# Designed miniproteins, single chains, continued (4), part 60

Each design is a single chain, and the fold is of that chain. pLDDT is the mean over its residues in the fold that is shown.

## One batch from the design tools (miniprotein)

Design m14064
Fold by ESMFold2-Fast:
Structure m14064 (fold): chain A 95 residues (1-95)
Amino acid sequence: SLTEKIDKIKAVLTETKKYLEEIDPELAKVLGQFVAALDEIKELSKVNPEKAELFMKFHVLAANAELLVAARRNPKLDKEYIEEVIRQLNELVKE
């Protein structure tokens, strides 16, 4: 279901946020905002599932862009870990 997909995406972003809290606290805050937006999208999915799926996809795209930019900017970030996070998010979107 779309709700289960959103919950899995939220879980990945929440774990990534925890990893980032000491390494890139500004990025951790941004990921926290995406998690909050996904909670609102989950509520939207009860009324308009097509719009909720579109908004979920755009928020994942935005999160991927933020992660890629941060990995390029901050040499303390584990680039392989960030690439794996992006891979997981993209696989969940395709479910």
Scores: mean pLDDT 89

Design m14065
Fold by ESMFold2-Fast:
Structure m14065 (fold): chain A 89 residues (1-89)
Amino acid sequence: SLREKAEELFKKGVEAYRAGDKEKAIELFEEAAKLLLEADPKSWYPYAALGQLYYALGKKEEAKEYFRKAAELAEGEVKKALEEALESL
């Protein structure tokens, strides 16, 4: 399924990040996010995951954009956490 393929890509992205290949990690995480959004276009999770990745890479402006997209789609406690993260960036 698209979700299973996305989970494999996230795993490979984490492995690439740990190996120090930050650009490869971004490519794999973005592809995983695309597959998850194809399965569920209303999912906030792919955007939040990309936000955390870009923040870890020092790309704060890109991280902010992804966290904003995630917050727009999220509800309740998750939305509040994402909005708080945006204020701290």
Scores: mean pLDDT 80

Design m14066
Fold by ESMFold2-Fast:
Structure m14066 (fold): chain A 61 residues (1-61)
Amino acid sequence: ALSPYEKQLREELSKLSREEQEELLKRVQATLDAMRAANAPQPFIDYAERELAVLEEVLAE
């Protein structure tokens, strides 16, 4: 089951075009990689990974 926050993220992502979703996916991946390289706190990395997972599910249709 998705949390209320993940459901909200999924709804917002579904409002975007597929092209915009793919662009956002690339940006989130780049941000996550940058956060890992900068040794960002784990909660920030977890948040970015969650957004990435939701976006990947939306793109999978």
Scores: mean pLDDT 76

Design m14067
Fold by ESMFold2-Fast:
Structure m14067 (fold): chain A 86 residues (1-86)
Amino acid sequence: MVEEAVKDIEELVKNKEETLEQLEEEIENTSNEDTLLHLRLVKLMIEAAEKGIDVRPYLEELANSKSKEELIKKTEEIIKELEEIL
């Protein structure tokens, strides 16, 4: 459920410094483009949530993806949008 994903992001924000360090390390060490995209998205969502930005609409958009191709495209669009806001 999207509500569970929102709660997971909120829990990650509580340990933000440790979580962000781990995400940076995984980003630097991953060679898989899909995994890199996912890790970048999670990092940006944690940063957005810490700043009081509601990440629920982004999570709902991703959850409504009907294909892997659509999920990747939406992930890229959300990353771009969050990078512009943050």
Scores: mean pLDDT 77

Design m14068
Fold by ESMFold2-Fast:
Formats: C-alpha cells, sequence, structure tokens
Structure m14068 (fold): chain A 75 residues (1-75)
C-alpha cells in the first residue's frame, strides 16, 4: 500500500540521519513497489537515493520520494 511504502521510506530517512547505512536491496525493493503502483517518479528518486554517495543527498532524494507519496495518498 502507499502508506506502507511511505512508512518504509520514513524509516530509511531516520536510519541515514542516525549515521546508519541503508541496504541497497531494501531501496531496490521499494523502487520496484513504487513502479508497480505507477509511481515512476517516486521510483526514480529512490534509485537516486540508492546511488548517492553523500548521506545528505541521499536524505534529500528520500524526502522527495516521501513528498510525492504523501501527495499520491491524498489523490
Amino acid sequence: SLGELLREIARMIEKVKNGEKIDPEELQRLAERARELGLDEVAEYLKNAMESKDPDEQIKYLEKAAELLARARRE
């Protein structure tokens, strides 16, 4: 569901902010779920987050994905 996907992205943001490394496989899975829901732009931001080497840039991409998801949930 959109809510579950948003919750997972929020969890990833918290992990990065706490200095933890996120699993690229988890981000890949979330991107695939976003594509299945027709949210291609969300999937692209999740891919960009996975490919980012800078934690601050990774957080920015995850935040953009979360913003788009929150908007989609409100329709």
Scores: mean pLDDT 82

Design m14069
Fold by ESMFold2-Fast:
Structure m14069 (fold): chain A 67 residues (1-67)
Amino acid sequence: ISKEKIDKFISALESQIDFWQEELKTASPELQPILEAQIAGAEKALEKLKTEGEKMSEDELLSLWNE
């Protein structure tokens, strides 16, 4: 898979994490654990993309992107 495509997915995930972190600042106590779980999942995916992205198949990359 191309480095350009990996960089695009990294940028998209970073933007999504930033959005959820802003939401977390004003979230209700009931919504906070949901947002925290989403942020944690996205950060894990981001770390995998940064460390293993070039070794990932296109199917693996799409799996991370669609969830």
Scores: mean pLDDT 75

Design m14070
Fold by ESMFold2-Fast:
Structure m14070 (fold): chain A 115 residues (1-115)
Amino acid sequence: SLEAELARTIAEEEGDILVYRALLEQARAETDEARLAALRDYLVAHEEAHAAEERREAAALADHPELVALEREAAAEEDAITDALRAARTREELVAVLERAIAHEERTTARLRAL
């Protein structure tokens, strides 16, 4: 049902917020450039895998056009976040992208709850 799918998606977004917050604190404390680069590469791979999974799930949600529209809008910002992660070369840039990712997940969760 739409209600069950909505509840599942909200729970996943809330889980992502907790993960991004932990990674943000790790990035803020990290002084080793190689470890920052490894964290960035891990985040890029994670975002690419997540986007691929969401594209597969979108086909199953075709009967819920309001969810499809919201997920499509979310995907555009997630692609922009992934591009910003690929471009991040400093701790400050990585921190800024993680803060942007958290804000995006919080906005998406609020919009899902409003449906």
Scores: mean pLDDT 80

Design m14071
Fold by ESMFold2-Fast:
Structure m14071 (fold): chain A 94 residues (1-94)
Amino acid sequence: SKQEKIIELIREHEKKVVEIAKKAGYDDLARELATLFGLLIHEVRELNLSPEEVVEQIKKMLDTIKKNNPDIPEEVKKEIEKETEKLIEEIKKI
């Protein structure tokens, strides 16, 4: 189903962004990312979100991460943002 494809993509990209944070030594950021991506998966399932709605939720999630983590180096934030942009592009193809 489209929903299962979206969830699989979210899980794949969650693993990558969590790894980016962990490798950079930001364990609290890694936990926050895992929590927010988990919430997104829950909302996709429970609310039957469209691909367009999922893209909007991902954009809001990125904004939240940036606001909550002002002290994280810009290079780390950009790597997470780049990975999340790849997720958005893959979801848009569904």
Scores: mean pLDDT 88

Design m14072
Fold by ESMFold2-Fast:
Structure m14072 (fold): chain A 94 residues (1-94)
Amino acid sequence: SEIDELKEKLKELSKEINELLKKRDEAIQNGDTKTEKEITEKILELYKEVLEILKKLRDLYQKNNAPEEIIENVEREIELVEKKIKELEDYLKK
């Protein structure tokens, strides 16, 4: 189903983000500011992709009359991802 395909994409993106976060931590420990910034930019783009998928998933759940709890859980994830995007954008403006 389209919902299952979107959930699988979210799992793949989550794995990629986690690997980049580990590499970012290594760059921070090494004082490699250039690599840290480049990785942070990549993480930001992946979170933007996550946000678009979550919005599509919310819309599909609403269209299919999913339980309110499921819709609320996706909306909560959207808010968390939007906050992460803002924090990363603010960091990159330095």
Scores: mean pLDDT 90

Design m14073
Fold by ESMFold2-Fast:
Structure m14073 (fold): chain A 116 residues (1-116)
Amino acid sequence: ARVTLRLRVRAVMDEPRGEELRRVAEEAGFRVVELREHPDGTTELVLEAEVPDSAAEANELVARLIHGLREVGARELEVEVEVEGDPAAVGAARLGADAEGAARTAAEVATAEARA
């Protein structure tokens, strides 16, 4: 089974670089559903990707995205991860992600440095 990951990302940047953030997300395998630039230097993205119902693969995809966003100048990142798909696959993927802890850590990065 496959599940859809939906991510809400908030990034703090010195200058609005929505096009670079879009490129990074697309290179990481995400579709950019929404991109909003705010006058306070915050950029919000809504991203989607289809993955197998595997916490490890979901975590790897999210980690690649976070690293790419940091490289293009995001100083602070806040990431929220939602899983959608078949009921059984959604439950299994979410439970696996929570149990793994790594996907949870990726989803809860408040700054560019993850705090263990």
Scores: mean pLDDT 64

Design m14074
Fold by ESMFold2-Fast:
Structure m14074 (fold): chain A 82 residues (1-82)
Amino acid sequence: MEAALEEARRRAAAVREAAERVAAGDPLGKHLYLGSGELAAARLIADASTPEEGERLLAEGQAAYAEHDAKFDAVLAARKAA
C-alpha cells in the first residue's frame, strides 16, 4: 500500500514536470505521461490513495494534462506559423 501511494505521487509529479518542460519550450514534454497509459495511471492514483487524496490527485492530473496539452498546441501553432 505504501509503495502504491509513493508510485501514485511519483506519477503526479511526472505530469507536473512534463507541464514545466513544455512551458520551458521542450515539446517532448507532451510525450511524458500523456501517451495511451494516462487514464490507466489516473485510475491507479485514485485506487492507491484515500478517497479524498485520490480525488485530489486525479483532479490535479486532469488539470495538468489540459494545461500541458494547450501549451503543446501553442508550440505547434508557433512552429507552423514560422
Scores: mean pLDDT 57

Design m14075
Fold by ESMFold2-Fast:
Structure m14075 (fold): chain A 70 residues (1-70)
Amino acid sequence: SSSAARRAQIQELDARIAELDRRIDRLTRQTQQALANGDRETARRLVLEEASLTVERMRLVVERRVLQQS
């Protein structure tokens, strides 16, 4: 890939990672609120959603690293 195309791909991945970070932060706060309210079922569902987004974030971070090492 050209250096310009690679930079564009990295910028797109950075934007997606930043969006996932914001979504994970919101879920963490919502989980804490659910726990404070004694809503264990909601907290359980939110934790599973956060875990799913964390796996997706990890995939994007790996892809970004591969592009940087090329």
Scores: mean pLDDT 89

Design m14076
Fold by ESMFold2-Fast:
Structure m14076 (fold): chain A 61 residues (1-61)
Amino acid sequence: MLSLAEFEARLRAAAETLLADGMPRSFVAALIRHEVRVYAEEHPEDRAALERLAEEVEAQL
């Protein structure tokens, strides 16, 4: 199971890789939202932090 810090690092790296590979920003944003939602279902205690992470990563797209 990924820690929150490991999840954050992997999410940011995945977003950067997909953008570098020419994936549409809208696709990358949808993927970020999906991954955060799935993680939040197993880690409800981190939901507020995950919502902030999703907003921060999407803002950097």
Scores: mean pLDDT 80

Design m14077
Fold by ESMFold2-Fast:
Structure m14077 (fold): chain A 90 residues (1-90)
Amino acid sequence: SSEEIEKLRELLRRAREALRAGDLAAAERYIQEAIKLLLQSKILPVERRIGYALRVIGALIEGRLRGDPEAGLRAALEVLEEALREMEKA
């Protein structure tokens, strides 16, 4: 729905603003809410939603393991922005 797409867009905007400000905790909260919204949405098939969620989680884990959680959050956000673009075209 347009409401779900608008909410996801707003969450990703806030996550990017938090990253720019160096507020990694806020960025992670917005990314977690975005994953939840993506998984609950029926705009994309379940296999596509799970695929994006796994890529986001992988980026977050890789960032922590490398000692660079900011890079992990940035990579996760890029994956979610890709998911948003696919949802807008569906």
Scores: mean pLDDT 89

Design m14078
Fold by ESMFold2-Fast:
Structure m14078 (fold): chain A 81 residues (1-81)
Amino acid sequence: AAARAEATLARVAEAQDREVEENGRRLPEMEAEAARLAEEGKASSPEKGAELLQRAEELRRQADIARKAVERHRELEERLR
């Protein structure tokens, strides 16, 4: 039973590591998309602009959460090395 528990924990850890790495790789793309939406929003009508700016803000919020998760993971790895 111990071997199965270790395999399950390793799989969960690997999945978390992959998710953190993927989030880190996607951060520049999310930030670029948010910037693009914000610029397009400023150039659009007030109604369309508000929607685009709201989407840009949501992407920036998601990027901030992802960045903090990546930073916490790196800090933990540095302590273990």
Scores: mean pLDDT 75

Design m14079
Fold by ESMFold2-Fast:
Structure m14079 (fold): chain A 99 residues (1-99)
Amino acid sequence: SKEALEKLEEIKLRVEILLGLALIMLGVAKLVGADKEIIEELEKIIEEIQKKEKELEEIIEKLKKGEISPEEALKKAEEILKEVEKLFEKAKELFKKVK
């Protein structure tokens, strides 16, 4: 449905914002010369968020093609958002060690 697609686009925007913030954290960590282990863990978290963003894009495309139900698409997208939020909290925890 149009409503489901709008909700999926909102979830996508939230994921994109969290990815952008994590990329800023990585940039700052590199700029201030943070420990290599912290930088490598932040890079891994960013790679995981990027993979989740691709999964979300595939769900949106499947919904547009009628290959997935709106209910199933929303359920999977909400699960991806929760996983991305958890990854972002790990990034925030690591970033506290940069100082």
Scores: mean pLDDT 89

Design m14080
Fold by ESMFold2-Fast:
Structure m14080 (fold): chain A 62 residues (1-62)
Amino acid sequence: EEEIRERRERLLRLAEELIEALAKYLKADSYEVERLDDRTVLGKFVKGDEVYEVTYEVPEIK
Protein backbone atom coordinates (compact mmCIF):
# COMPACT_ATOMS: atom_id res chain seq x y z
CA GLU A 1 0.00 0.00 0.00
CA GLU A 2 2.82 2.45 0.80
CA GLU A 3 4.36 1.81 -2.65
CA ILE A 4 0.99 2.43 -4.29
CA ARG A 5 0.58 5.70 -2.38
CA GLU A 6 4.07 6.80 -3.42
CA ARG A 7 3.36 6.08 -7.09
CA ARG A 8 0.07 7.96 -6.91
CA GLU A 9 1.78 10.92 -5.27
CA ARG A 10 4.36 11.03 -8.09
CA LEU A 11 1.59 11.02 -10.71
CA LEU A 12 -0.28 13.81 -8.90
CA ARG A 13 2.89 15.91 -8.73
CA LEU A 14 3.43 15.33 -12.46
CA ALA A 15 -0.14 16.48 -13.17
CA GLU A 16 0.44 19.63 -11.12
CA GLU A 17 3.67 20.32 -13.06
CA LEU A 18 1.85 19.84 -16.37
CA ILE A 19 -0.85 22.30 -15.31
CA GLU A 20 1.79 24.88 -14.33
CA ALA A 21 3.57 24.35 -17.67
CA LEU A 22 0.27 24.87 -19.49
CA ALA A 23 -0.34 28.12 -17.58
CA LYS A 24 3.12 29.37 -18.62
CA TYR A 25 2.51 28.31 -22.23
CA LEU A 26 -0.78 30.25 -22.29
CA LYS A 27 0.92 33.20 -20.50
CA ALA A 28 -2.02 33.27 -18.12
CA ASP A 29 -2.61 36.32 -15.91
CA SER A 30 -3.19 33.97 -12.97
CA TYR A 31 -3.60 30.27 -12.30
CA GLU A 32 -4.66 27.92 -9.52
CA VAL A 33 -3.85 24.24 -8.99
CA GLU A 34 -5.93 22.23 -6.53
CA ARG A 35 -6.12 18.56 -5.63
CA LEU A 36 -9.83 17.72 -5.53
CA ASP A 37 -9.30 14.17 -4.27
CA ASP A 38 -6.61 11.46 -4.15
CA ARG A 39 -6.77 10.98 -7.95
CA THR A 40 -7.93 14.35 -9.34
CA VAL A 41 -6.16 17.67 -9.93
CA LEU A 42 -7.93 20.83 -11.11
CA GLY A 43 -6.17 23.65 -12.96
CA LYS A 44 -7.80 27.03 -13.53
CA PHE A 45 -6.25 29.75 -15.70
CA VAL A 46 -7.33 33.33 -16.32
CA LYS A 47 -6.15 35.27 -19.38
CA GLY A 48 -7.90 38.56 -20.06
CA ASP A 49 -11.61 37.81 -20.31
CA GLU A 50 -11.04 34.07 -20.83
CA VAL A 51 -11.14 31.38 -18.14
CA TYR A 52 -9.86 27.86 -18.84
CA GLU A 53 -10.37 24.89 -16.56
CA VAL A 54 -8.72 21.51 -16.95
CA THR A 55 -9.17 18.43 -14.79
CA TYR A 56 -6.58 15.66 -14.74
CA GLU A 57 -7.45 12.28 -13.26
CA VAL A 58 -4.73 9.72 -12.55
CA PRO A 59 -5.65 6.05 -13.12
CA GLU A 60 -6.35 3.84 -10.12
CA ILE A 61 -3.14 2.09 -9.09
CA LYS A 62 -3.74 -1.37 -7.66
Scores: mean pLDDT 76

Design m14081
Fold by ESMFold2-Fast:
Structure m14081 (fold): chain A 68 residues (1-68)
Amino acid sequence: MMLSREEALSLVRIVTAYLKQLVDKGEISKEEAIAGLDKAVEQLKPHLSPETAAEVEAQAAAAKEEIA
């Protein structure tokens, strides 16, 4: 089953927001949050078109810069 572009980008945003909250609460480090986001993106890739995968990668890269 393939995820739509909207579904994939929404999942990346939700995961990013959740990980940021954990960092803000001191429950995980920024490094752990970045690793968690990378893992989530890799788990999504098999369910994405190449075009959507490129957008997800770009959004995740921007999110990692924001967390760091």
Scores: mean pLDDT 82

Design m14082
Fold by ESMFold2-Fast:
Structure m14082 (fold): chain A 85 residues (1-85)
Amino acid sequence: SQSQERLQKLQQVNQLLQQAKQLQDQAKEYTSLSSRYFTLADLSTDDKVRKEYLEKSQEYQNQANQLQQQADELLAQAKKLQDSL
C-alpha cells in the first residue's frame, strides 16, 4: 500500500539521518585530534617531532573530511527520499 511505502521511506530517512549524525560526531572527534596534534607541532622545537605531529594532524583531518563527505552523501539521500514523500 502507499501508506506502507511512505512508512518505509520515513524509516529509511530517519536511519540515514542517524547514520549521518554518527559520522558527523566522529568527524568532529578527528578534527579535535587533528587540532591537538597541530598544537603539539607548533609547540615543538624539534624539526623531526614537529613533522611527525603535522603528519598525524593531517591524517586525522583527512579522516574527518572523509567522514564529513560520507555524512553529506547520506544527508543528500535523506533529502531526496524526504522530497519524494
Scores: mean pLDDT 91

Design m14083
Fold by ESMFold2-Fast:
Structure m14083 (fold): chain A 86 residues (1-86)
Amino acid sequence: KEELIERIVEGLLSEDEEVVLEALKEFEELDEETQEKVVEKLFERDPSAVDRLLKLSKDFPKVRKLLLEKSIEEGIKLLEAAVAKV
């Protein structure tokens, strides 16, 4: 559902870390096709949020993998910033 995708994306883009973590948990439970649509919308809305989400997604391996794969595909340098901070 388009409404479900939009709600999860809004949750992931929240400034409240607890809201982001709840959205990540819900995102991890989605089917693969829906997860890909959420990631696509997230990158359309705010690609700069990916760095924060990668740090918060350590307990969400499916979400983390999709974020990393999409970041590589799009050529977003946020992955370089994340690696440099570690």
Scores: mean pLDDT 75

Design m14084
Fold by ESMFold2-Fast:
Structure m14084 (fold): chain A 73 residues (1-73)
Amino acid sequence: MEKEKKAGEAFTRAVKLMIESKDNDEEKIKEAIEAFREALKLVPNDQAARIALIMAETKGDREKAVEKIKELK
């Protein structure tokens, strides 16, 4: 439960940073990526966090995101 709560907090922080990075703020995007990685360190099997990390790293490139998501199988 402690790991799940901390992972959820890191995930929420990352999502907020992505929303705030509307101007392609590289610092906020980097912080969001680190927060998604923290969530995955706590809950490695969290599919939502894995997908969100891929989306953040690919900066909305849908084709690259789909390819990386397939690698998670």
Scores: mean pLDDT 73

Design m14085
Fold by ESMFold2-Fast:
Structure m14085 (fold): chain A 111 residues (1-111)
Amino acid sequence: KKIEEAVERTRKRKEAEIEEILASSREDQLIRLDEEIEAIKQQIEQAKKNGEPEEIIKLYEEILELLEKAKEAVEAGDMERARALLERARELYVERTRLETEWLLKRLKEE
């Protein structure tokens, strides 16, 4: 249930973030995407420092690539592509949250 709760929180948060970005001015969209890109870069470095599985680190790297492509789409005025890329990133955030929560719970299990 802890995994399900973490996944649901991530899904709802990222869904809301996408709608807020898409409802914003172009200038605000670019600022928000830059902030999220920097946050993901920091999370990748922390995940590596924490010794998280390569599978989880690769998900973060894929999210970063999708966010960078979404920023390019916004700069080009291609909002349909930007939405599709952000929705793909949301799916990877959900999967990352599931795997990271599973990894953490395995380490906290009584042995």
Scores: mean pLDDT 83

Design m14086
Fold by ESMFold2-Fast:
Structure m14086 (fold): chain A 94 residues (1-94)
Amino acid sequence: MQPSDYKRLVDFVRSLQKASSVEEKEQVIVKFLKEIGANPSALPQVVPVVLEVVDGFLSQTSKDDHPIFLAPQLNRRIVIELSKKGLLSVVFPD
């Protein structure tokens, strides 16, 4: 993982840990996806999937767990789930 991509993922996890509502988590997810170059037209299909993965992942961790260690694990789970649902190419078209 490139240092700039890693920092972006760490900031994403940090923002998710601070989010207190579903709406705040969705806003954090949308911002992250836009920052990594996701297709805006794919966001309505992708955001619910990412939110489900995020909620499942964060339920297994403490809010006090350092984002630097969580970021690579969350990224892996998001990629796997988007791939399984055929959304990875919709989010990141060539």
Scores: mean pLDDT 78

Design m14087
Fold by ESMFold2-Fast:
Structure m14087 (fold): chain A 95 residues (1-95)
Amino acid sequence: DEEIKKLQKEAQELNKEYLELLDEMGETLSDEEATAAVLVLLTKDESASEKAKELADEMLAKLSPEQQEKVRKIADKLNELIDKIKEVLKQIEEL
């Protein structure tokens, strides 16, 4: 019961973090930069195809160095959030 309540609270906090990150993306990224951030995020998975990596690199190459840094920072935040979600899911499956 207490373990389930803890996991529910963690899931609620992750949902809040997700919504805050979506707001940050909407306010700080253009549509092209947001697309690049998603593609970069997909390439952080070890199972990512070479095609996905090529598409991410192509989109990044069209951006300025400052835009690339902005995209990478958002992609890193998204990856950290996904890792937290995966950890909560693992804890739920171990119940």
Scores: mean pLDDT 78

Design m14088
Fold by ESMFold2-Fast:
Structure m14088 (fold): chain A 69 residues (1-69)
Amino acid sequence: SAELEEIERKLAEIIELSKNGKIEEARKLMEEVMKKYGVSGDDVEKAAVLAVLRGARAGAEYLLELKKR
């Protein structure tokens, strides 16, 4: 879905910004995801960890499943 692809892209961008030391930019993008999808910062952090371990798609799927609760 378009929503899943958007979250996947944003998670990948957050990870790249963090790797490059752009912590403030990564934080702002994280806040955007939190507001748009109604998830907590802790949820986005867990999704980012999943994205690093299993790929950005896995992190995006995790966030979409949380939205359904």
Scores: mean pLDDT 83

Design m14089
Fold by ESMFold2-Fast:
Structure m14089 (fold): chain A 80 residues (1-80)
Amino acid sequence: SMEKREKIIEKLQEAITLVEEKVEDPAVRGRLGTLLESAIEAVKKGDEEAFKRYLQQAIDLAEEHGLDEVVELLREILKE
């Protein structure tokens, strides 16, 4: 539904803001930002496969770097 897509995009925008505020390593911050922007574009296009792939890559990267708050938010989005 449109409401579900809008909510997912809002949570992804929140995740980008959190990454910009909390991730000190510019390489990790840049990579997470790119993955999350790609996930937003996939949602806008209705590409569920690409959305899940980009979101999972962002979760894996955030988990590798101990970004627990980012991981929690992204896992919440994946459940929707």
Scores: mean pLDDT 88

Design m14090
Fold by ESMFold2-Fast:
Structure m14090 (fold): chain A 92 residues (1-92)
Amino acid sequence: MMERYEQVLKESDEDIKRGEESRAKLEKLGKEAQKKLQEQGITISEKDARNLEADKLGSKSSQKNAEYSAMDIDVAGGEAGRMIKERILKRL
């Protein structure tokens, strides 16, 4: 049972890492979209360009479903991790 808890923590860390990688890719796509729009004479901020690309992906990026934002993963991991740890301690 303790090995399961350690696996959950490891998987959580990997999910955070995947979320950050997905976010970095989305940021790159946003910068490319901003450049294309700027070449067409449309002034748009980098943040707005990133949001546009995120919308095209259906907000599937790192902030949805099995891939939520780093903060959401941290909050969920903290609460779930604490509950799992408490259950293990009660069984010991």
Scores: mean pLDDT 57

Design m14091
Fold by ESMFold2-Fast:
Structure m14091 (fold): chain A 80 residues (1-80)
Amino acid sequence: SENEEIVRRLEKRLEEARKWVTENASPSLQKQFDAELERMRDLIRKLYKETDPKKRSILYTSIALTMAGTLFDIELQLRQ
C-alpha cells in the first residue's frame, strides 16, 4: 500500500542516518542518537497503524522533524 511505501522510505532513511552517525559521530553523540532511535521507531509504528489521513500527516511530520533535528544537532556538534 501507499502507507507501506512511506513507512519503508522512513525506515530506509533511519537506517542511512544510523550508518552515518556510527561512521562519523563520537560515542557520546552515538548514544544521543540511540536515545532518539526508539522514539522514532515508536512513531513509525504509530504511523503504520494510523487510518486517519490528518493524524498520519501529523505523525509523518513529527518523524521527519525529529530525524532532521537530531541529525542537525549531531552535525552542529561535530562542526563546532
Scores: mean pLDDT 79

Design m14092
Fold by ESMFold2-Fast:
Structure m14092 (fold): chain A 69 residues (1-69)
Amino acid sequence: EVVDLGEASAEEVADYLNENRLALVGIRREGDRYVLEVVKTTKPPADVKAFLESVGIHRGKFVIRLVPP
């Protein structure tokens, strides 16, 4: 499953992952977009915003890809 979030902030991405119970397991760049690889989780992704900002990602175009665990 793939969800295109379009232009979003790190906070908006973190909120989406938290609301949908998704854990971030990978990030890659495809052209002008970040592809966030995620898995279903029972834990809230509390620090996703801080993690994204720590690697220099404050805002951009994001695509969420659900991957097998």
Scores: mean pLDDT 77

Design m14093
Fold by ESMFold2-Fast:
Structure m14093 (fold): chain A 84 residues (1-84)
Amino acid sequence: MERVEALAERMVEVAAALGLEADKELAKAQIQAALDAAPERREEVLELIEELIRALAAGDLAAARAAEERVLELARPGAEAAAA
């Protein structure tokens, strides 16, 4: 939980710097849900969330969107990769 809380706090800080309203509890819940959906890929999910925060801090919305999409892909129910 400590890393999730630290990431959520950083997201709120970055959002505030960008002039956006931020909800720390919602951010924590979303990060935790992504980790719970992909427990075997926990480190990859955490790395992508850190990349998302870094991209947002840099104002790189395209990189932020790409990181978000990758997190959502990993957090998809049924952690087994599509075998097709």
Scores: mean pLDDT 73

Design m14094
Fold by ESMFold2-Fast:
Structure m14094 (fold): chain A 84 residues (1-84)
Amino acid sequence: SKEEIEKEIERLKKQLAETVEKYGEDHPLVGDLYYRLGQLYEKLGKTDEAIKWYEKALKIFEKHYGKDHLFTLKIKNDIRKLKA
């Protein structure tokens, strides 16, 4: 349900704040949380917010895994599909 997704978003935002405090905003674990937030906002139909979270995840994945890595390319494709 929408309410269950909204509760999951709030849980992930709390986890995100704790992960950023512990490891810094540029850590791969932060990138994973940004990606998960993008997926949840996409499920809510909040396309603009989903794109913002995916772009934050993309920046971290490009830095740590490279621009041509499978995960990086997948996020780029996810963003392109939402902007189409």
Scores: mean pLDDT 88

Design m14095
Fold by ESMFold2-Fast:
Structure m14095 (fold): chain A 70 residues (1-70)
Amino acid sequence: MTREKVEAEIVTELDEIFGIAFGLVDGEKLLVMDKSSSSNGVAAALKRRGLPVLEVEEIKMGKQEATLVT
């Protein structure tokens, strides 16, 4: 795990906006720990920050549900 500092500033801001835990995957994709309607807001927030959003996928990470935004 080498992305904790890289994602910390971005993810913390997103956490405050949505109140949901986020993570950065492959440095290009945002992992949302909630598959619900928050994914729509995440896409809008990412575009506002100048990040491209091409696709939203729901995935399951072991016992946790998540949404992957590309």
Scores: mean pLDDT 50

Design m14096
Fold by ESMFold2-Fast:
Structure m14096 (fold): chain A 81 residues (1-81)
Amino acid sequence: ERERIVELLARAIMKEFGLSEEEARELARRSVDAALTLARAATPEQQLRLADILEEEAAASKNPDAKEALELLARKARELA
């Protein structure tokens, strides 16, 4: 599932910022890894709060790939709690 989140986020980055595929994938990978590292270090209460925030951001997103990536990250945060 991590690789799917990276793929979705890379597509969103390419579309929104006009970055090359290589640049978008690297940024997506680093961003997902940073988010997961922070989520794993958080308390269960913080993990649930993070999931809520990610779900709210997903609902507000105009980019379908970004929306799905945020929804999957929210699910991972809830699974850690």
Scores: mean pLDDT 85

Design m14097
Fold by ESMFold2-Fast:
Structure m14097 (fold): chain A 81 residues (1-81)
Amino acid sequence: MSVTEKVLEVIEKFHKGELSEEEAIERIVEILSELKSVEEADQALKRAVVLFQEKYGDLSEKEQKVVKEANERVREILEKK
């Protein structure tokens, strides 16, 4: 499974109510922090969002918040490496 597919699965589980906001953020951070650069992480997250939109339509405000907070945490982690 690609990094993009793993991130998509987390967003889908959150959408279905299977994960809390914090659990979804933590799982996305764990998946993306394994990548080598902020650029790779940003690209993988953007691709996952596009794939989600194709299946479910636009992100809800809560889903947008999860994606934004996860992206901010990943950037902080990868910039310190």
Scores: mean pLDDT 85

Design m14098
Fold by ESMFold2-Fast:
Structure m14098 (fold): chain A 65 residues (1-65)
Amino acid sequence: SPSAEEAARRAIELAREGRLEEALRVATDGHASGVASAVADAIRHGLSGEEAARYAEKALELGAY
């Protein structure tokens, strides 16, 4: 299984492509909890993939994934 950091990076890439449900699945399965939370919130509030990726990137940068 990929590491949490690898899962976080892959999920951010999927989010940038607008594939938010896939991004959430990848982050959740990889235990990248901070990134998963950011993507889940973006889905709940109808945010764009670019906005979701931006918030998820911040979580990864801060080591909060």
Scores: mean pLDDT 83

